Designed miniproteins, single chains. Designs and how they scored, part 96

Each design is a single chain, and the fold is of that chain. pLDDT is the mean over its residues in the fold that is shown.

## One batch from the design tools (miniprotein)

Design m3326
Fold by ESMFold2-Fast:
Structure m3326 (fold): chain A 73 residues (1-73)
Amino acid sequence: MDEISDEELTAEMARLMVAVLKAVARSSKAPKEALELIEETERRVEELIRAGRPEEALRVAKEGMKEVDKLME
């Protein structure tokens, strides 16, 4: 069976959070600034995952979600 390490699971969760944000923004009339923030968050999350810092990537994804929520009101 394929076992996912705790670090890999955390990285996958960060990516899923970004994917959910993108889906919500696409299905709603998200403002341009929210879309830009989502793209920046996605880039930073991927950079942190590649650097072997999945916990920081998850934190960045969570922070991005809070900021997007404020912009979408």
Scores: mean pLDDT 79

Design m3327
Fold by ESMFold2-Fast:
Structure m3327 (fold): chain A 96 residues (1-96)
Amino acid sequence: MSPLEFTREAVAEIKRLRPERAAELDALLAAVETLSEDEAFDYTIALVARVLAELARTDPAAAAEFAARLRELAERIEDPEKKQQFLTAIDIALRV
């Protein structure tokens, strides 16, 4: 999938986990769509890592489930460098 499709899918996973933040996340997605594909991807990784790290501190079981969903999403990233960057960010975020 493209970096922008990745951003939309990642935001959808966060919205599923945090439905109370849906409006905030939709506004964020609209802003990110104005960026270059590389900037949008980097921003998306930073957002996902932040959410995952917060979740790992408060609910490790939910963090593990969310990380599993994110790893499934990573398998759909066509660029192997971007895929590895995302997987590395997940692993770092879980080390809280």
Scores: mean pLDDT 79

Design m3328
Fold by ESMFold2-Fast:
Structure m3328 (fold): chain A 64 residues (1-64)
Amino acid sequence: LQEARRQLDERIQEYRDRQIQRALKNGDLKKAEEIRNLPDEELARRIVSTTGDPELERLYRLVQ
């Protein structure tokens, strides 16, 4: 359980940074700030729904 949470946290932070960079490159400063300020749980939900990453979805299910 703790290992799954650790892996989820690492994936969330990696995707957070990537999405912030993408938003900034697109000139969407509001979206970048929203992503920066999102709680990890809310960000995990958004990432799973938007990317369809099966590994991230698996980790998210394990930590609920």
Scores: mean pLDDT 74

Design m3329
Fold by ESMFold2-Fast:
Structure m3329 (fold): chain A 83 residues (1-83)
Amino acid sequence: MEKIEEGIKKLEELGYTDAARSIQKASRGLKEAIERGDLFEAEVYAALLIMTAALVKRHGSPEAKKAAEEIIDAVNELLEKAR
């Protein structure tokens, strides 16, 4: 979670405010789903989060692309631990 939060903050600093807000909202849902043991909901929120981060990775600046990639990696690690 900490790496996802760090990535969100970096995107906000870089001006990707709407993307950062969408990722933050999906990140909260992901955390809550994992805490409940709801793997289906966790994967839904992860997919929403990864989709937004992937758009930043496609269209963003090099620094934004790096932050988005770190967010995607952190989400995948979190899901692997939940399985």
Scores: mean pLDDT 84

Design m3330
Fold by ESMFold2-Fast:
Structure m3330 (fold): chain A 72 residues (1-72)
Amino acid sequence: SDAELAELERRAEEAHKAIHARILADESLSPREQTVLSILAAGGVFQILLDFRTKGMPLEEAEARLEELVAR
C-alpha cells in the first residue's frame, strides 16, 4: 500500500543516514574506501526498495533486510 511504501521509504532514509555517518566517521578508511562503501550502501538500500515495489516482497522482509544492512 502507499502507507507501507511511505513507512519503508522513511526507514530506508534513516538506515542510509546511519550507514553513511558510520562510514564517514571511520578514520581507518581511506577517502576512496569511504566513497566505494557509501555507493555500495546506497545501492543496497535502493535494491530493497526496488524489490519491495517490483517483486511483491512483504513489508516485514524489507524491514528485516534494512536492519541487517545497518547491522553490518
Scores: mean pLDDT 82

Design m3331
Fold by ESMFold2-Fast:
Structure m3331 (fold): chain A 78 residues (1-78)
Amino acid sequence: MSPLVNDPEIQAAMNGGEKAAEEYFNRETKGITDPAFLAELKKKYTEAVKNKDLSALGDLTLEMAVKELEEAVAKVFK
């Protein structure tokens, strides 16, 4: 039985968010070299994790991926 809202895996992810979120942030930002972008992104990410805002967290994940892809593409053309 897996009630969507009370799923133990989702609950564990939310409660372990501080450490797991920091690990996830470091992993996703590994390809990003812009320190100003990184600082702003970390601030937004910390707030999203603190508020347990899954929607904001999703938006930030996309923002991280886009920036990493843009830097990777720029390197290919340089």
Scores: mean pLDDT 66

Design m3332
Fold by ESMFold2-Fast:
Structure m3332 (fold): chain A 101 residues (1-101)
Amino acid sequence: SEEEYLARLAADPTDWRAYVGLGLIYAKKGDVEKAREYFRKAVEIAINNEDLLPEAIITLSGFARAYGIPELAPQIEKAIRDKDLETALELADYVVERYAK
């Protein structure tokens, strides 16, 4: 699965979903720094692409719900919708750090 996402990024370095997938894989491995790097890249790509904003809101807020911080989901949704990259990245980092093993 990791190899599949890396192959997708080699073909298309703007594949936002591949960055999310890698972030989740590295979070599960306990590699918090790599997980943050991949999630930051996903947020940067999505927030600057209006076609991806609805999917980014659902996916990243869903990540907060999946890791047991559902109270951050509306904050993540608002930050992405407002194109507040700094706040969106801070909230994404907090979710990753809190529940990475």
Scores: mean pLDDT 74

Design m3333
Fold by ESMFold2-Fast:
Structure m3333 (fold): chain A 74 residues (1-74)
Amino acid sequence: STAERIARREAMLEANRRARELLSEKVQELREYLEANPDAPPRLQVIADFLELTVKSIEDVEERLERAIAELRA
């Protein structure tokens, strides 16, 4: 049913939002560490950049889910 399709997407959206919030917090902690530690291994900068791209990917999934939910409610 349409209601079941909406409920599944809302659950997925909630899970993605929680994952994004947790990952964003950890990325911020890593960025602060790198700013405080100029002798940190260069690989940590690459990891921070990669994690920021991962956050962007999760945001894109959230936007698609929000659009799908809106279309199902129309």
Scores: mean pLDDT 88

Design m3334
Fold by ESMFold2-Fast:
Structure m3334 (fold): chain A 66 residues (1-66)
Amino acid sequence: MKIGSGGAGDVFAIAVKEGDEYKVEFFDTKEEARKALNELLEKYGPDALSEEASKIAQEAAKKKAA
């Protein structure tokens, strides 16, 4: 399990690797993104945080913000 978060402008994203690929979810507010991230970390633990997943979330948010 790999989890990461990122944001660009007013777009926030969380990337989660479940199985073979990353699933990205977008949020309209930083607060909603923080809540979702906290729920995932409660379920999977802090070791699930991944630099790779954070990069994917950041790039997805940047692409959506453009």
Scores: mean pLDDT 81

Design m3335
Fold by ESMFold2-Fast:
Structure m3335 (fold): chain A 74 residues (1-74)
Amino acid sequence: SLEEIVERLRERLERGARALRADGVPMAVIRAFLLHEIELAAEDLRKQGVPEEEIEEIRERLTEYLERRMRELE
């Protein structure tokens, strides 16, 4: 389901952010990397035949999550 996809991808972004922070990567670089990961995930979903309307919803939810998370880490 769309909710399961969002949850799975959010967990992947959380793991990535944690790993990069542990390695001392600057916040601006972490943000850029995670935004790129969202775009790669959207491309993969499109290749798997997920409808474009659902991909857009997933991208929006993940971007909102990322922006909120980045503010918390300031």
Scores: mean pLDDT 83

Design m3336
Fold by ESMFold2-Fast:
Structure m3336 (fold): chain A 67 residues (1-67)
Amino acid sequence: GAVKPAPLLPGGIPAPATPLSDEEVLALTEELARKNAETLLEAGYVTEAQAEQIVADIVAAERARLA
């Protein structure tokens, strides 16, 4: 079938029907960052330590943006 157009949050998450709290935004950011880091780790693009650093950096950047 045809690709359905859908509004997406940064990182490819579908937009929620209600606004998210800062805590929920950080939780979703961490989940996406971890999923992406795991994908990169499985593909051999990064080490385990680099995968952890990527997640930490993304979450820290989002936390700084919300502060």
Scores: mean pLDDT 74

Design m3337
Fold by ESMFold2-Fast:
Structure m3337 (fold): chain A 85 residues (1-85)
Amino acid sequence: SMKALKEKIELDIRKSLVAMMANLLNATDKQLDKMLEIVESTEEQLKEYAKKLGIPLSVLENVKKNPSFKDIEKILEALKKLEEE
């Protein structure tokens, strides 16, 4: 349907923006993959990620709705810590 197509396009645009911003912050391929999983996540999955990464749920919600370099940087730092443990 046209509604489903529009929703897919908006998600694809958001994913492309987040990927570009993460790449500018020198994200690894693994970190970028995890960042894109977060953008695609449901509310319940975002709560699980917030717990695992030890960051506020609001940071993950902001990246999904209105991404900023500051929020992406916080998530990348948390992902780096998770990879090292």
Scores: mean pLDDT 83

Design m3338
Fold by ESMFold2-Fast:
Structure m3338 (fold): chain A 89 residues (1-89)
Amino acid sequence: MLLEDPIAKEGLFKEIEATLHLAAANIALKQGNLEEAIEHYEKAIEALKKAIELYKKSKLPTAQEELKAAEGALKKLEEELEKLKEELE
């Protein structure tokens, strides 16, 4: 699947990086650390944006499905980050 194409494989690794940062952000939120949570959300968004660019460059058909899913996830994360920044202010 995605691992059969080097570009799509790198995209998958960026999605994993985004997932790890999102997990860290959720832990920070539970501990009441809004600033740390915001930093992890920003890093997750950056990693996901890189995954999207890599999937766009891939010629693998399954990468197009991952691209659509990743774009949807990015929109949701950007909306959640905006809300978190409003809580910090």
Scores: mean pLDDT 82

Design m3339
Fold by ESMFold2-Fast:
Structure m3339 (fold): chain A 51 residues (1-51)
Amino acid sequence: IEIPDTPHVVIKAKSKEEAAKLLGVSVETINKMVNGSSIVINGKSYTYIIE
């Protein structure tokens, strides 16, 4: 596997709406990216967890 140079951040949220707000994207975008999947925003890679 390759090691990317892209910064990676893990975000924990209580809801999809909170995750969307923290990442600065729409709830629709969060729905397309399954819980625990990576998403790239503003040149950074993020993983979000809904608890």
Scores: mean pLDDT 68

Design m3340
Fold by ESMFold2-Fast:
Structure m3340 (fold): chain A 70 residues (1-70)
Amino acid sequence: MVEKARKEAIQRAKEAYEQADTLEEMESLLGEFAREFAKKYTPEETVAAVKALGEMLNDYGEKKAREAAA
């Protein structure tokens, strides 16, 4: 189910968000999650999960950009 895959992606991304100190670390963690999801979910479920991971990465990047500008 697409929603289940998306919720799992958001949960995994939130855990990574607390662990990661840099944008590069966040990108690496989310990339690993995307590869895992592609192996166990359908293409449609994987697309939904990857989209959720991308949204979380964008939010993290914006936060880090603001910190760097200060």
Scores: mean pLDDT 79

Design m3341
Fold by ESMFold2-Fast:
Structure m3341 (fold): chain A 70 residues (1-70)
Amino acid sequence: MPKFRVPEVKVIFKDGSEKTIEVGGEFDTAQEAIDYAIEKALEAGAKPGDKVIATLTRGDESAELETTIK
C-alpha cells in the first residue's frame, strides 16, 4: 500500500507573508503525516493564528489540508 507523504507545507503569517517548507517523509497514516507537517510549520516559526496548508500525497492521489495554529 502506498504510504502518505508530505512534500510541502505552506505557512501564511498574519501579516500576509508566506513561507514554503519542503518536508518529505513517509507515514503509515494521514494523521501522522498531518501531525508532522504541523510540527515542521511550528519549527519554521508559525505562531498562534497563522495558517498552514499541507500537501499530502499517497501514490497518485493528492489532497490539501488547511488548518490554523491554535
Scores: mean pLDDT 79

Design m3342
Fold by ESMFold2-Fast:
Structure m3342 (fold): chain A 86 residues (1-86)
Amino acid sequence: SPTTEELRRLLAELRELLARGDLEGAYEVAVRAGALIAEMLASRNIEPQSVEELLNDPRLSEEEKRLIREFVELARELEARLRALE
């Protein structure tokens, strides 16, 4: 789908920016990826209480779950690295 293609592209960009230590650029891309995931969930009337609940939702494909899992891991890494700068 256009949404999963865009999310794959954003996650690839996020990985590259994190690898280069561009935390400002990584933050901007992470915000865009998070917004896209939120739009995807809203369009399917999915209101998860936790990441664990979301990753077990049968309304999401295995590919979508994989992309969301990757996003969560990358976003947590980014948040930890940004926190270390303060």
Scores: mean pLDDT 85

Design m3343
Fold by ESMFold2-Fast:
Structure m3343 (fold): chain A 76 residues (1-76)
Amino acid sequence: ADELLKKALEAIKQGDFGKGIELGVKAITLYGEAGDLDKALEALGQLMDGLREQNRSYFARLLMLKVGDSLATAIR
């Protein structure tokens, strides 16, 4: 999970928002599956901050939708 989050943040920093969101959702889903909601929320915050720094509010919204769907599937 931590390595996926690091790769996701680096992808966003490099402008690869699609890859960053995909890897970020996977990292958050793994934290959720482990029951570590604090780390899942921290990871989501870091990804949202990275996307907002790049003025990519639409990608931030897409991340929220994908995270909600993935966590709903993984936790239940």
Scores: mean pLDDT 74

Design m3344
Fold by ESMFold2-Fast:
Structure m3344 (fold): chain A 67 residues (1-67)
Amino acid sequence: DDKKREEMKEKIIKKLAEKLGIELEEDFEKNVKKISEALSKLPLDEVNELLAEIFEEIQKEAEEKEK
């Protein structure tokens, strides 16, 4: 439940950093702040599009794990 959500959140952060060209550190909170700042520079519609792409990628990974 919550653990899966946190793991998914970490995947989202990593994929966002990858798409935004942000280098991630071991500090998850610092990574979240870096991503948040980068996202705040984008129009809301672009942020929603990026999130949709990332959710789709994560969904595909989850679907493939289910046989």
Scores: mean pLDDT 74

Design m3345
Fold by ESMFold2-Fast:
Structure m3345 (fold): chain A 72 residues (1-72)
Amino acid sequence: MDLEVELALELIRIAITKIAYQHGKISKEEALKEMIEEYRRALELARQIGDEQTAADFEKDIKKYEEELKKL
């Protein structure tokens, strides 16, 4: 599988998790845990592709969601 395709699939999974949370299908804790895992996979893929800017954005999102999870 192409790394760029794998990254696109992870971005779709992140979008699905966010939509599920917004529509009350999953809890905030479950959504945060799933998003952290999805963003960690997306970050590794972005690094392997050499997209440093996207990787930096994913690192910021991971830190934000980890802090939100700690406050629960």
Scores: mean pLDDT 86

Design m3346
Fold by ESMFold2-Fast:
Structure m3346 (fold): chain A 57 residues (1-57)
Amino acid sequence: SESEKIKLEIIKLFLEIVRNSSLFLAENPSVTPEVQQENLEAARALERHIAELKRRI
């Protein structure tokens, strides 16, 4: 339905925001290497979810 499509688009937008925030922390020299790596892995997981969500829209 159109309502479901809008919901998926909104979810995708929020996932993209969270991914970008995780990438920002992954590149931040003020955080520990462990925190950088955790955020890089989080961003990769979010990218996989975003790709799957795009297939459903």
Scores: mean pLDDT 88

Design m3347
Fold by ESMFold2-Fast:
Structure m3347 (fold): chain A 60 residues (1-60)
Amino acid sequence: SDLFVKAGALQGEKADRIHDASLRLSEGADVNDPEIQKVLDWMKEMGLLTDEQVQAIREK
Protein backbone atom coordinates (compact mmCIF):
# COMPACT_ATOMS: atom_id res chain seq x y z
CA SER A 1 0.00 0.00 0.00
CA ASP A 2 0.99 3.65 -0.34
CA LEU A 3 1.11 3.97 3.43
CA PHE A 4 3.53 1.03 3.65
CA VAL A 5 5.73 2.53 0.89
CA LYS A 6 5.86 5.94 2.61
CA ALA A 7 6.64 4.36 5.99
CA GLY A 8 9.36 2.27 4.37
CA ALA A 9 10.98 5.32 2.76
CA LEU A 10 11.06 7.27 6.06
CA GLN A 11 12.34 4.23 7.97
CA GLY A 12 14.98 3.67 5.27
CA GLU A 13 16.45 7.13 5.83
CA LYS A 14 16.39 6.68 9.62
CA ALA A 15 17.89 3.18 9.29
CA ASP A 16 20.75 4.50 7.13
CA ARG A 17 21.48 7.28 9.63
CA ILE A 18 21.28 4.84 12.56
CA HIS A 19 23.63 2.43 10.77
CA ASP A 20 26.14 5.22 10.01
CA ALA A 21 26.03 6.52 13.61
CA SER A 22 26.44 2.97 14.99
CA LEU A 23 29.53 2.41 12.82
CA ARG A 24 30.98 5.76 13.90
CA LEU A 25 30.35 4.93 17.58
CA SER A 26 32.02 1.51 17.18
CA GLU A 27 35.05 3.34 15.71
CA GLY A 28 35.27 5.65 18.75
CA ALA A 29 33.33 8.68 17.50
CA ASP A 30 32.35 11.31 20.06
CA VAL A 31 29.05 10.26 21.64
CA ASN A 32 28.30 13.96 22.27
CA ASP A 33 28.03 14.55 18.50
CA PRO A 34 24.52 16.01 17.89
CA GLU A 35 23.76 13.53 15.07
CA ILE A 36 24.77 10.57 17.24
CA GLN A 37 22.66 11.89 20.16
CA LYS A 38 19.65 12.30 17.83
CA VAL A 39 20.09 8.77 16.46
CA LEU A 40 20.32 7.32 20.00
CA ASP A 41 17.05 9.09 20.88
CA TRP A 42 15.40 7.62 17.74
CA MET A 43 16.62 4.11 18.60
CA LYS A 44 15.22 4.44 22.12
CA GLU A 45 11.86 5.73 20.79
CA MET A 46 11.65 2.81 18.35
CA GLY A 47 12.45 0.25 21.06
CA LEU A 48 15.75 -0.79 19.45
CA LEU A 49 17.66 0.30 22.57
CA THR A 50 16.67 0.39 26.24
CA ASP A 51 17.31 3.43 28.47
CA GLU A 52 20.12 1.42 30.11
CA GLN A 53 21.77 0.69 26.74
CA VAL A 54 21.60 4.37 25.71
CA GLN A 55 23.13 5.36 29.06
CA ALA A 56 25.93 2.79 28.62
CA ILE A 57 26.77 4.15 25.16
CA ARG A 58 26.77 7.75 26.49
CA GLU A 59 29.20 6.72 29.26
CA LYS A 60 31.87 5.74 26.73
Scores: mean pLDDT 69

Design m3348
Fold by ESMFold2-Fast:
Structure m3348 (fold): chain A 63 residues (1-63)
Amino acid sequence: AEQDRRNVAIARLAKAAMDGAPPDELRRLWEEFRKVATPEEVANVAAWLRRHYPDLAAAAGIP
C-alpha cells in the first residue's frame, strides 16, 4: 500500500541516478517521491544522493 508506493519511488529514483538519467528526469522522480515519503525519508534520500551523486543532485536541485 503506502509503504509499497514509497519503496517503488525510492527504487526508481536510485535506478535513475545509477543510470545517469538527465537532471530533469531525476527532479521529476524526486518530486513524485516527496509526495509519498515521510520527512525523515526525504532527508535520508537527499543526503544519499548528495553523497553519491553530488553533481547530478546539484543539477536536479536536490537540497
Scores: mean pLDDT 81

Design m3349
Fold by ESMFold2-Fast:
Structure m3349 (fold): chain A 79 residues (1-79)
Amino acid sequence: MRVELTPEERAEIERMRADFEKAAEELYQKLLNEGKSELEAQIERDVFLAFGEIVLTLFKLDGDLEAARRIYDTIVKEA
């Protein structure tokens, strides 16, 4: 199990986190535009962000950042 990240891996995780945050913001705006309540849109955004943090944490420990990116792309397509 990976305990310490290389500088390159850390930079990639931060880029993926930024991408996740952008996708979450786009999801929030999409839900509001579709007529969802602000509370419902906030909950869906927060769930999306929480899932992203879980994914990033798991791949931080295992080191499979490519699999993490594939999961991210799949979620964005379904959002």
Scores: mean pLDDT 72

Design m3350
Fold by ESMFold2-Fast:
Order: C-alpha cells, then structure tokens, then sequence
Structure m3350 (fold): chain A 63 residues (1-63)
C-alpha cells in the first residue's frame, strides 16, 4: 500500500518509523516528530530520504 493511500495517522506512523531507521542507519539522533508541523523542521536530507522511501514528493509529505 502506498503512503498516499493510508489514513493520516497511519501515514504519520510510517514516516516516524522511517525517521527512526534513518537515525539508526546514519548514526544520527534527530527528534521524531509529534505532529505534521514538526515534519517541516526536519533537515532536508531526512525529508529527501522519506520522499525516496515512500516515492512521495516532499511537498506532499508536508501537506
């Protein structure tokens, strides 16, 4: 199932998981967002990673 096909709460849970995986893979400890507004505060490299993993443009992730 593609990210855009999921309810907002489930999409957010998958995005939070991807950020945890990014932190583990790259030895980072970026904060895990608590809301969609906090997604915009993430470094560009993390947003691009999420965009590639879910094949969803950054603009669509933040909408």
Amino acid sequence: MRLEELPPAERFALIRRAIREYNEEHGKNYPIPRSFAELADLPEEVLEYISRVFQTPVAALLA
Scores: mean pLDDT 75

Design m3351
Fold by ESMFold2-Fast:
Structure m3351 (fold): chain A 123 residues (1-123)
Amino acid sequence: SLLEEIEKYIEELREKEEQLRKEQPERVSELYIEVDGLRFTPADLLEILRLRLLEGLSFAEIGERFQISQSTASSAYRLALRYAVALLRGESVPELSDYVQQQLRDFLERFPEFAQLVLEAAA
């Protein structure tokens, strides 16, 4: 199913992030996006989008799962939507590292049905 394929993709992305941390520690700063002073990876942002758009979880439930506040979960979701929409429009997002932009683009290209859900949620 689409849900299972997306879950597996995000798990594989977390493994790639861990590999980058171990093999290229000088590049670890390229992994992170900051939201409300907290650090999120591409896998974190994609998981927040998945939980909200596919599983229908509230921001309180997402906050509990990530051990963050409901307001931070909402902020991370809104920022992830903004980034995904910009990338789907072929726009550059200068605040994101090339690594983060590429991982988000690869995900949206791999799952066009999910990309449509992102566009609908942002409208």
Scores: mean pLDDT 89

Design m3352
Fold by ESMFold2-Fast:
Structure m3352 (fold): chain A 65 residues (1-65)
Amino acid sequence: MEVIDTEKIKQTLEDAGIKVVGVYSTTYIGVPRIVIVLEKGEDLDKARAIARKLYPNAIVEVVEK
């Protein structure tokens, strides 16, 4: 079972120029779930694509603060 590294997700997004408020990891019916909270005006689709590339088996949700 792959452990979700929330710090790695945050750092990868920030290295891509995305301002991150927070990254959270949980499980939903045995499936890893990642919630990413971005600063207002950031590219939600870009953040989602990066997170899905890092963890293709996780459910990824991206929200704006």
Scores: mean pLDDT 80

Design m3353
Fold by ESMFold2-Fast:
Structure m3353 (fold): chain A 62 residues (1-62)
Amino acid sequence: ASLAPGETIVEELDLRGRVRLRDGTVREAVITALTSRGRLHIVFTEDGSSSWYAPEDFELLP
């Protein structure tokens, strides 16, 4: 996934866990970055796919 124009990475992370997406899907993931717009870079460990999510678009599970 690519950053939006003018958006930069402000913090690098290594936060591992499960995330619940807005469609109700639960996936194993690593949160790798926080952007200047408050979005998080989420890498799904099952298939290696990644995308940028706003905090309201997912829930971090225990």
Scores: mean pLDDT 80

Design m3354
Fold by ESMFold2-Fast:
Parts: structure tokens; C-alpha cells; sequence
Structure m3354 (fold): chain A 80 residues (1-80)
């Protein structure tokens, strides 16, 4: 599913831009889309990397108890 892998990479790049912009809500939305695309492509390792990157950024900026950080972590544990 080469198109899904490419789509995941595009969403992941966009998530990184929003992390740099400190728009963590949008970064999480794009991170979830990237992870979903990678899971559908069969690349679970890439999906885990995306969610770990987004989780770390949100947890460092807003704290591990932030609802958004908890949501990303829950999705990460679901796909492991």
C-alpha cells in the first residue's frame, strides 16, 4: 500500500510543522491521520514512531496529565 505510506509521511511532516508552531491540537490530529495511514499500509513501526513523537512534544509542552497527551498515549498503546 505505497500510497498509504506516502500519505502517512505527508501527514507526519505536517504534524511536525504544527509542533514547531505550538499548535498541539492540530499536530495530534495530523499525527493520528499519519498513524492510521501507516497502520493501514502495514507499517506499525512508523505509526508508533509518529505517535511517540507527537506524545513527547505535547507532554513536554503541556504535561503528561494534559487530556491531549493522554489521548495520544491511549492511541499509541492501542496499536502496540
Amino acid sequence: KKELERLGAVYYSAAGIYIAAEDYEKAAELGFKAADAFVEAGDVEAAIEVLETVYRAIAEAKGEDDPLAKEVKARLEEIK
Scores: mean pLDDT 85

Design m3355
Fold by ESMFold2-Fast:
Structure m3355 (fold): chain A 96 residues (1-96)
Amino acid sequence: SSSWAAMSQEERIEVARKRFKEHFEEYQKEILDLMKKELGVDGEPSKEQIKEWYEKLKKEIEEHVKAHEDELDESQRLQIELQLELLDEVMESLLK
């Protein structure tokens, strides 16, 4: 039924949030490693570099969603919203 399908999608989002929380340090490390690679730095990025990188990435994701709104299905939109939420949490941790 449609109700079971909708419940499954909601449960999937909650599972993703729970896994992110349980593996937060691993996700933070992966994001830092990606950032270091893109910025071309061998050491820890500065807080200014972290903030600017995240603001740029978030803007690029938001512009991509807006440009392709008619091409994105509901599942893809929800996944992007979740990704932005999780990125904001990583950014808060790295900047504080």
Scores: mean pLDDT 76

Design m3356
Fold by ESMFold2-Fast:
Structure m3356 (fold): chain A 86 residues (1-86)
Amino acid sequence: MLKRGKFSKEEQEEAERLRKELKEVMAQPVSAESVERGTRLATRLAQLYRKAGDEIGAAMAELARAVMGTSSGLVELAERVAAEEE
């Protein structure tokens, strides 16, 4: 199986920090500033996780990036799907 062996000490610490920062940004009210910051954080996180071969982490970061980029639209779409969920 693939192992997370590509992270340097600094990169591992940075990934943990970025992951936490993303959650904090997502907790903020939707604004142009929060969307911009969240998108940057998610993009950097996705790059780090992909380098490490952590596809789960990369997928989560990519999802956060998509949410930040189109938060209103994506949330509205998700609510529609959830409302019509069988």
Scores: mean pLDDT 67

Design m3357
Fold by ESMFold2-Fast:
Structure m3357 (fold): chain A 101 residues (1-101)
Amino acid sequence: MEKERLRKLILELAERAGITVSPSVLEADAEELAKFLRDAVAAVAARHADELGLTAADLTEEQERELAARIEELAEKLLAGEISVEEVDEELRALLERLKA
C-alpha cells in the first residue's frame, strides 16, 4: 500500500468515525500509518456501538474477540485494496447490530 493511499483511507475512516486526525500522525511512516488505519477501523466500530447504546459490559469476551478479529480482517482487506471504506463501515454496522440483538 502506498503511503498516500494509506493517508486517504485513514481520513475517510476518521470522517465516518467522527474523529479528528492530527496532521502530524499523517506524516508517519507506512508501518505506523497501517497501525493507525487499524485504530481508525476500530473507531468506526466504536461509533456504531455508541449509536446502538452498546458498552464493553454488554459484550461477552467471545463477542469482543469476534469484533477484534473482524476489525483486523477488514483492515487487512483495506490494506490489500480488496474492499472500500464504505464496505468496512457497513460490515461493522451490521456486525454490531447483530451483537446487540
Scores: mean pLDDT 81

Design m3358
Fold by ESMFold2-Fast:
Structure m3358 (fold): chain A 86 residues (1-86)
Amino acid sequence: KEELVEEALERIRRAAERVLAENPEIDREEARRALEEYLAKLREFLLSLSEEVVRLFLEAARAGEAGDVEKMEELLAKAGELIAKE
């Protein structure tokens, strides 16, 4: 499970770096600090979730990295519903 969490976090970081590269108007230093804080909290959160939910987050991160924002959003919505339902 920890390996899936680390892979998901790494892919989210790559997706975020891509967004920053495409949006030069964003304050990169502030955004990067916010991202690091977000990833630290996300790691703790993901480790508390079921492996199935972590897999959905990983798939969402992969879709985001590929530029498929629509699929990423859909997968994140499904993960959220599953978390709420347990």
Scores: mean pLDDT 73

Design m3359
Fold by ESMFold2-Fast:
Structure m3359 (fold): chain A 86 residues (1-86)
Amino acid sequence: VDKELLLRVIALILELIGKILEEKDPEIKEALEKILELATKLLDRDDLLPKLLELLEKALEALEQENLEERLAALKEVIAELEKLL
């Protein structure tokens, strides 16, 4: 296991949990909770940690979208990519 890479992934998961706790929109919150669920299932896959890091960074970037529909669409795209890794 790349310990440094794993710690970076864990740090992003903790940031994601913080975003979930602060989120007021129920659809965005549900999408973030789904991303968290899928990400935690992939933590046992050492070969997928670089892709998982990339997708978690994309999820956090999606939250910076001003438009709610664009934000939700970007988060759903991350969910679809995470599901392909299972």
Scores: mean pLDDT 86

Design m3360
Fold by ESMFold2-Fast:
Structure m3360 (fold): chain A 104 residues (1-104)
Amino acid sequence: NAGKLAEETLKTAEEAKRLKAQGQDASDVVKQAIKLADQLEQLADQEKDPSTQGSLYFSAGVGYEAAGLNEKAAKLYKKAAESFRKAGNVLLANYADVLAGKAA
């Protein structure tokens, strides 16, 4: 369930960015991205595995960023970085920190 939700959030975020780039109305896709990101954040907060938790926070951050919620996206990317560091995944932690800086 969480993996499918993350995949759907990433696809929805890409669609929002595509619609905006084409000058199309992204309002419904943006609302869906926020709903999916909210669900991922809730699941990540309850996740005990640091690697899975990092992936869920990261996907939530991508969803919020696509919706223009930049400060919230930065916060989720920071949480993802912390979870990836706990998992020993320094490369993904550093990548998430870079995205947090760009979103803020």
Scores: mean pLDDT 89

Design m3361
Fold by ESMFold2-Fast:
Structure m3361 (fold): chain A 62 residues (1-62)
Amino acid sequence: MAPSDKDIADSLARMFEAIAKSSPKTKKNYQDNIDLFDKLAKRNPLAKDRLNKIKEKLAKEL
């Protein structure tokens, strides 16, 4: 119910979207560091759901 959860989720989603659309090198770093993103979103379940969508897109691009 914390309002900041929603704001954090939006920020994380935009960050990961930017990474996904960035140069190929950045996408590789994101893929290798998926664990880091998982831990970041662990504190915010809403953010976890949001970034999962972006991770799925990165995996599907292959």
Scores: mean pLDDT 66

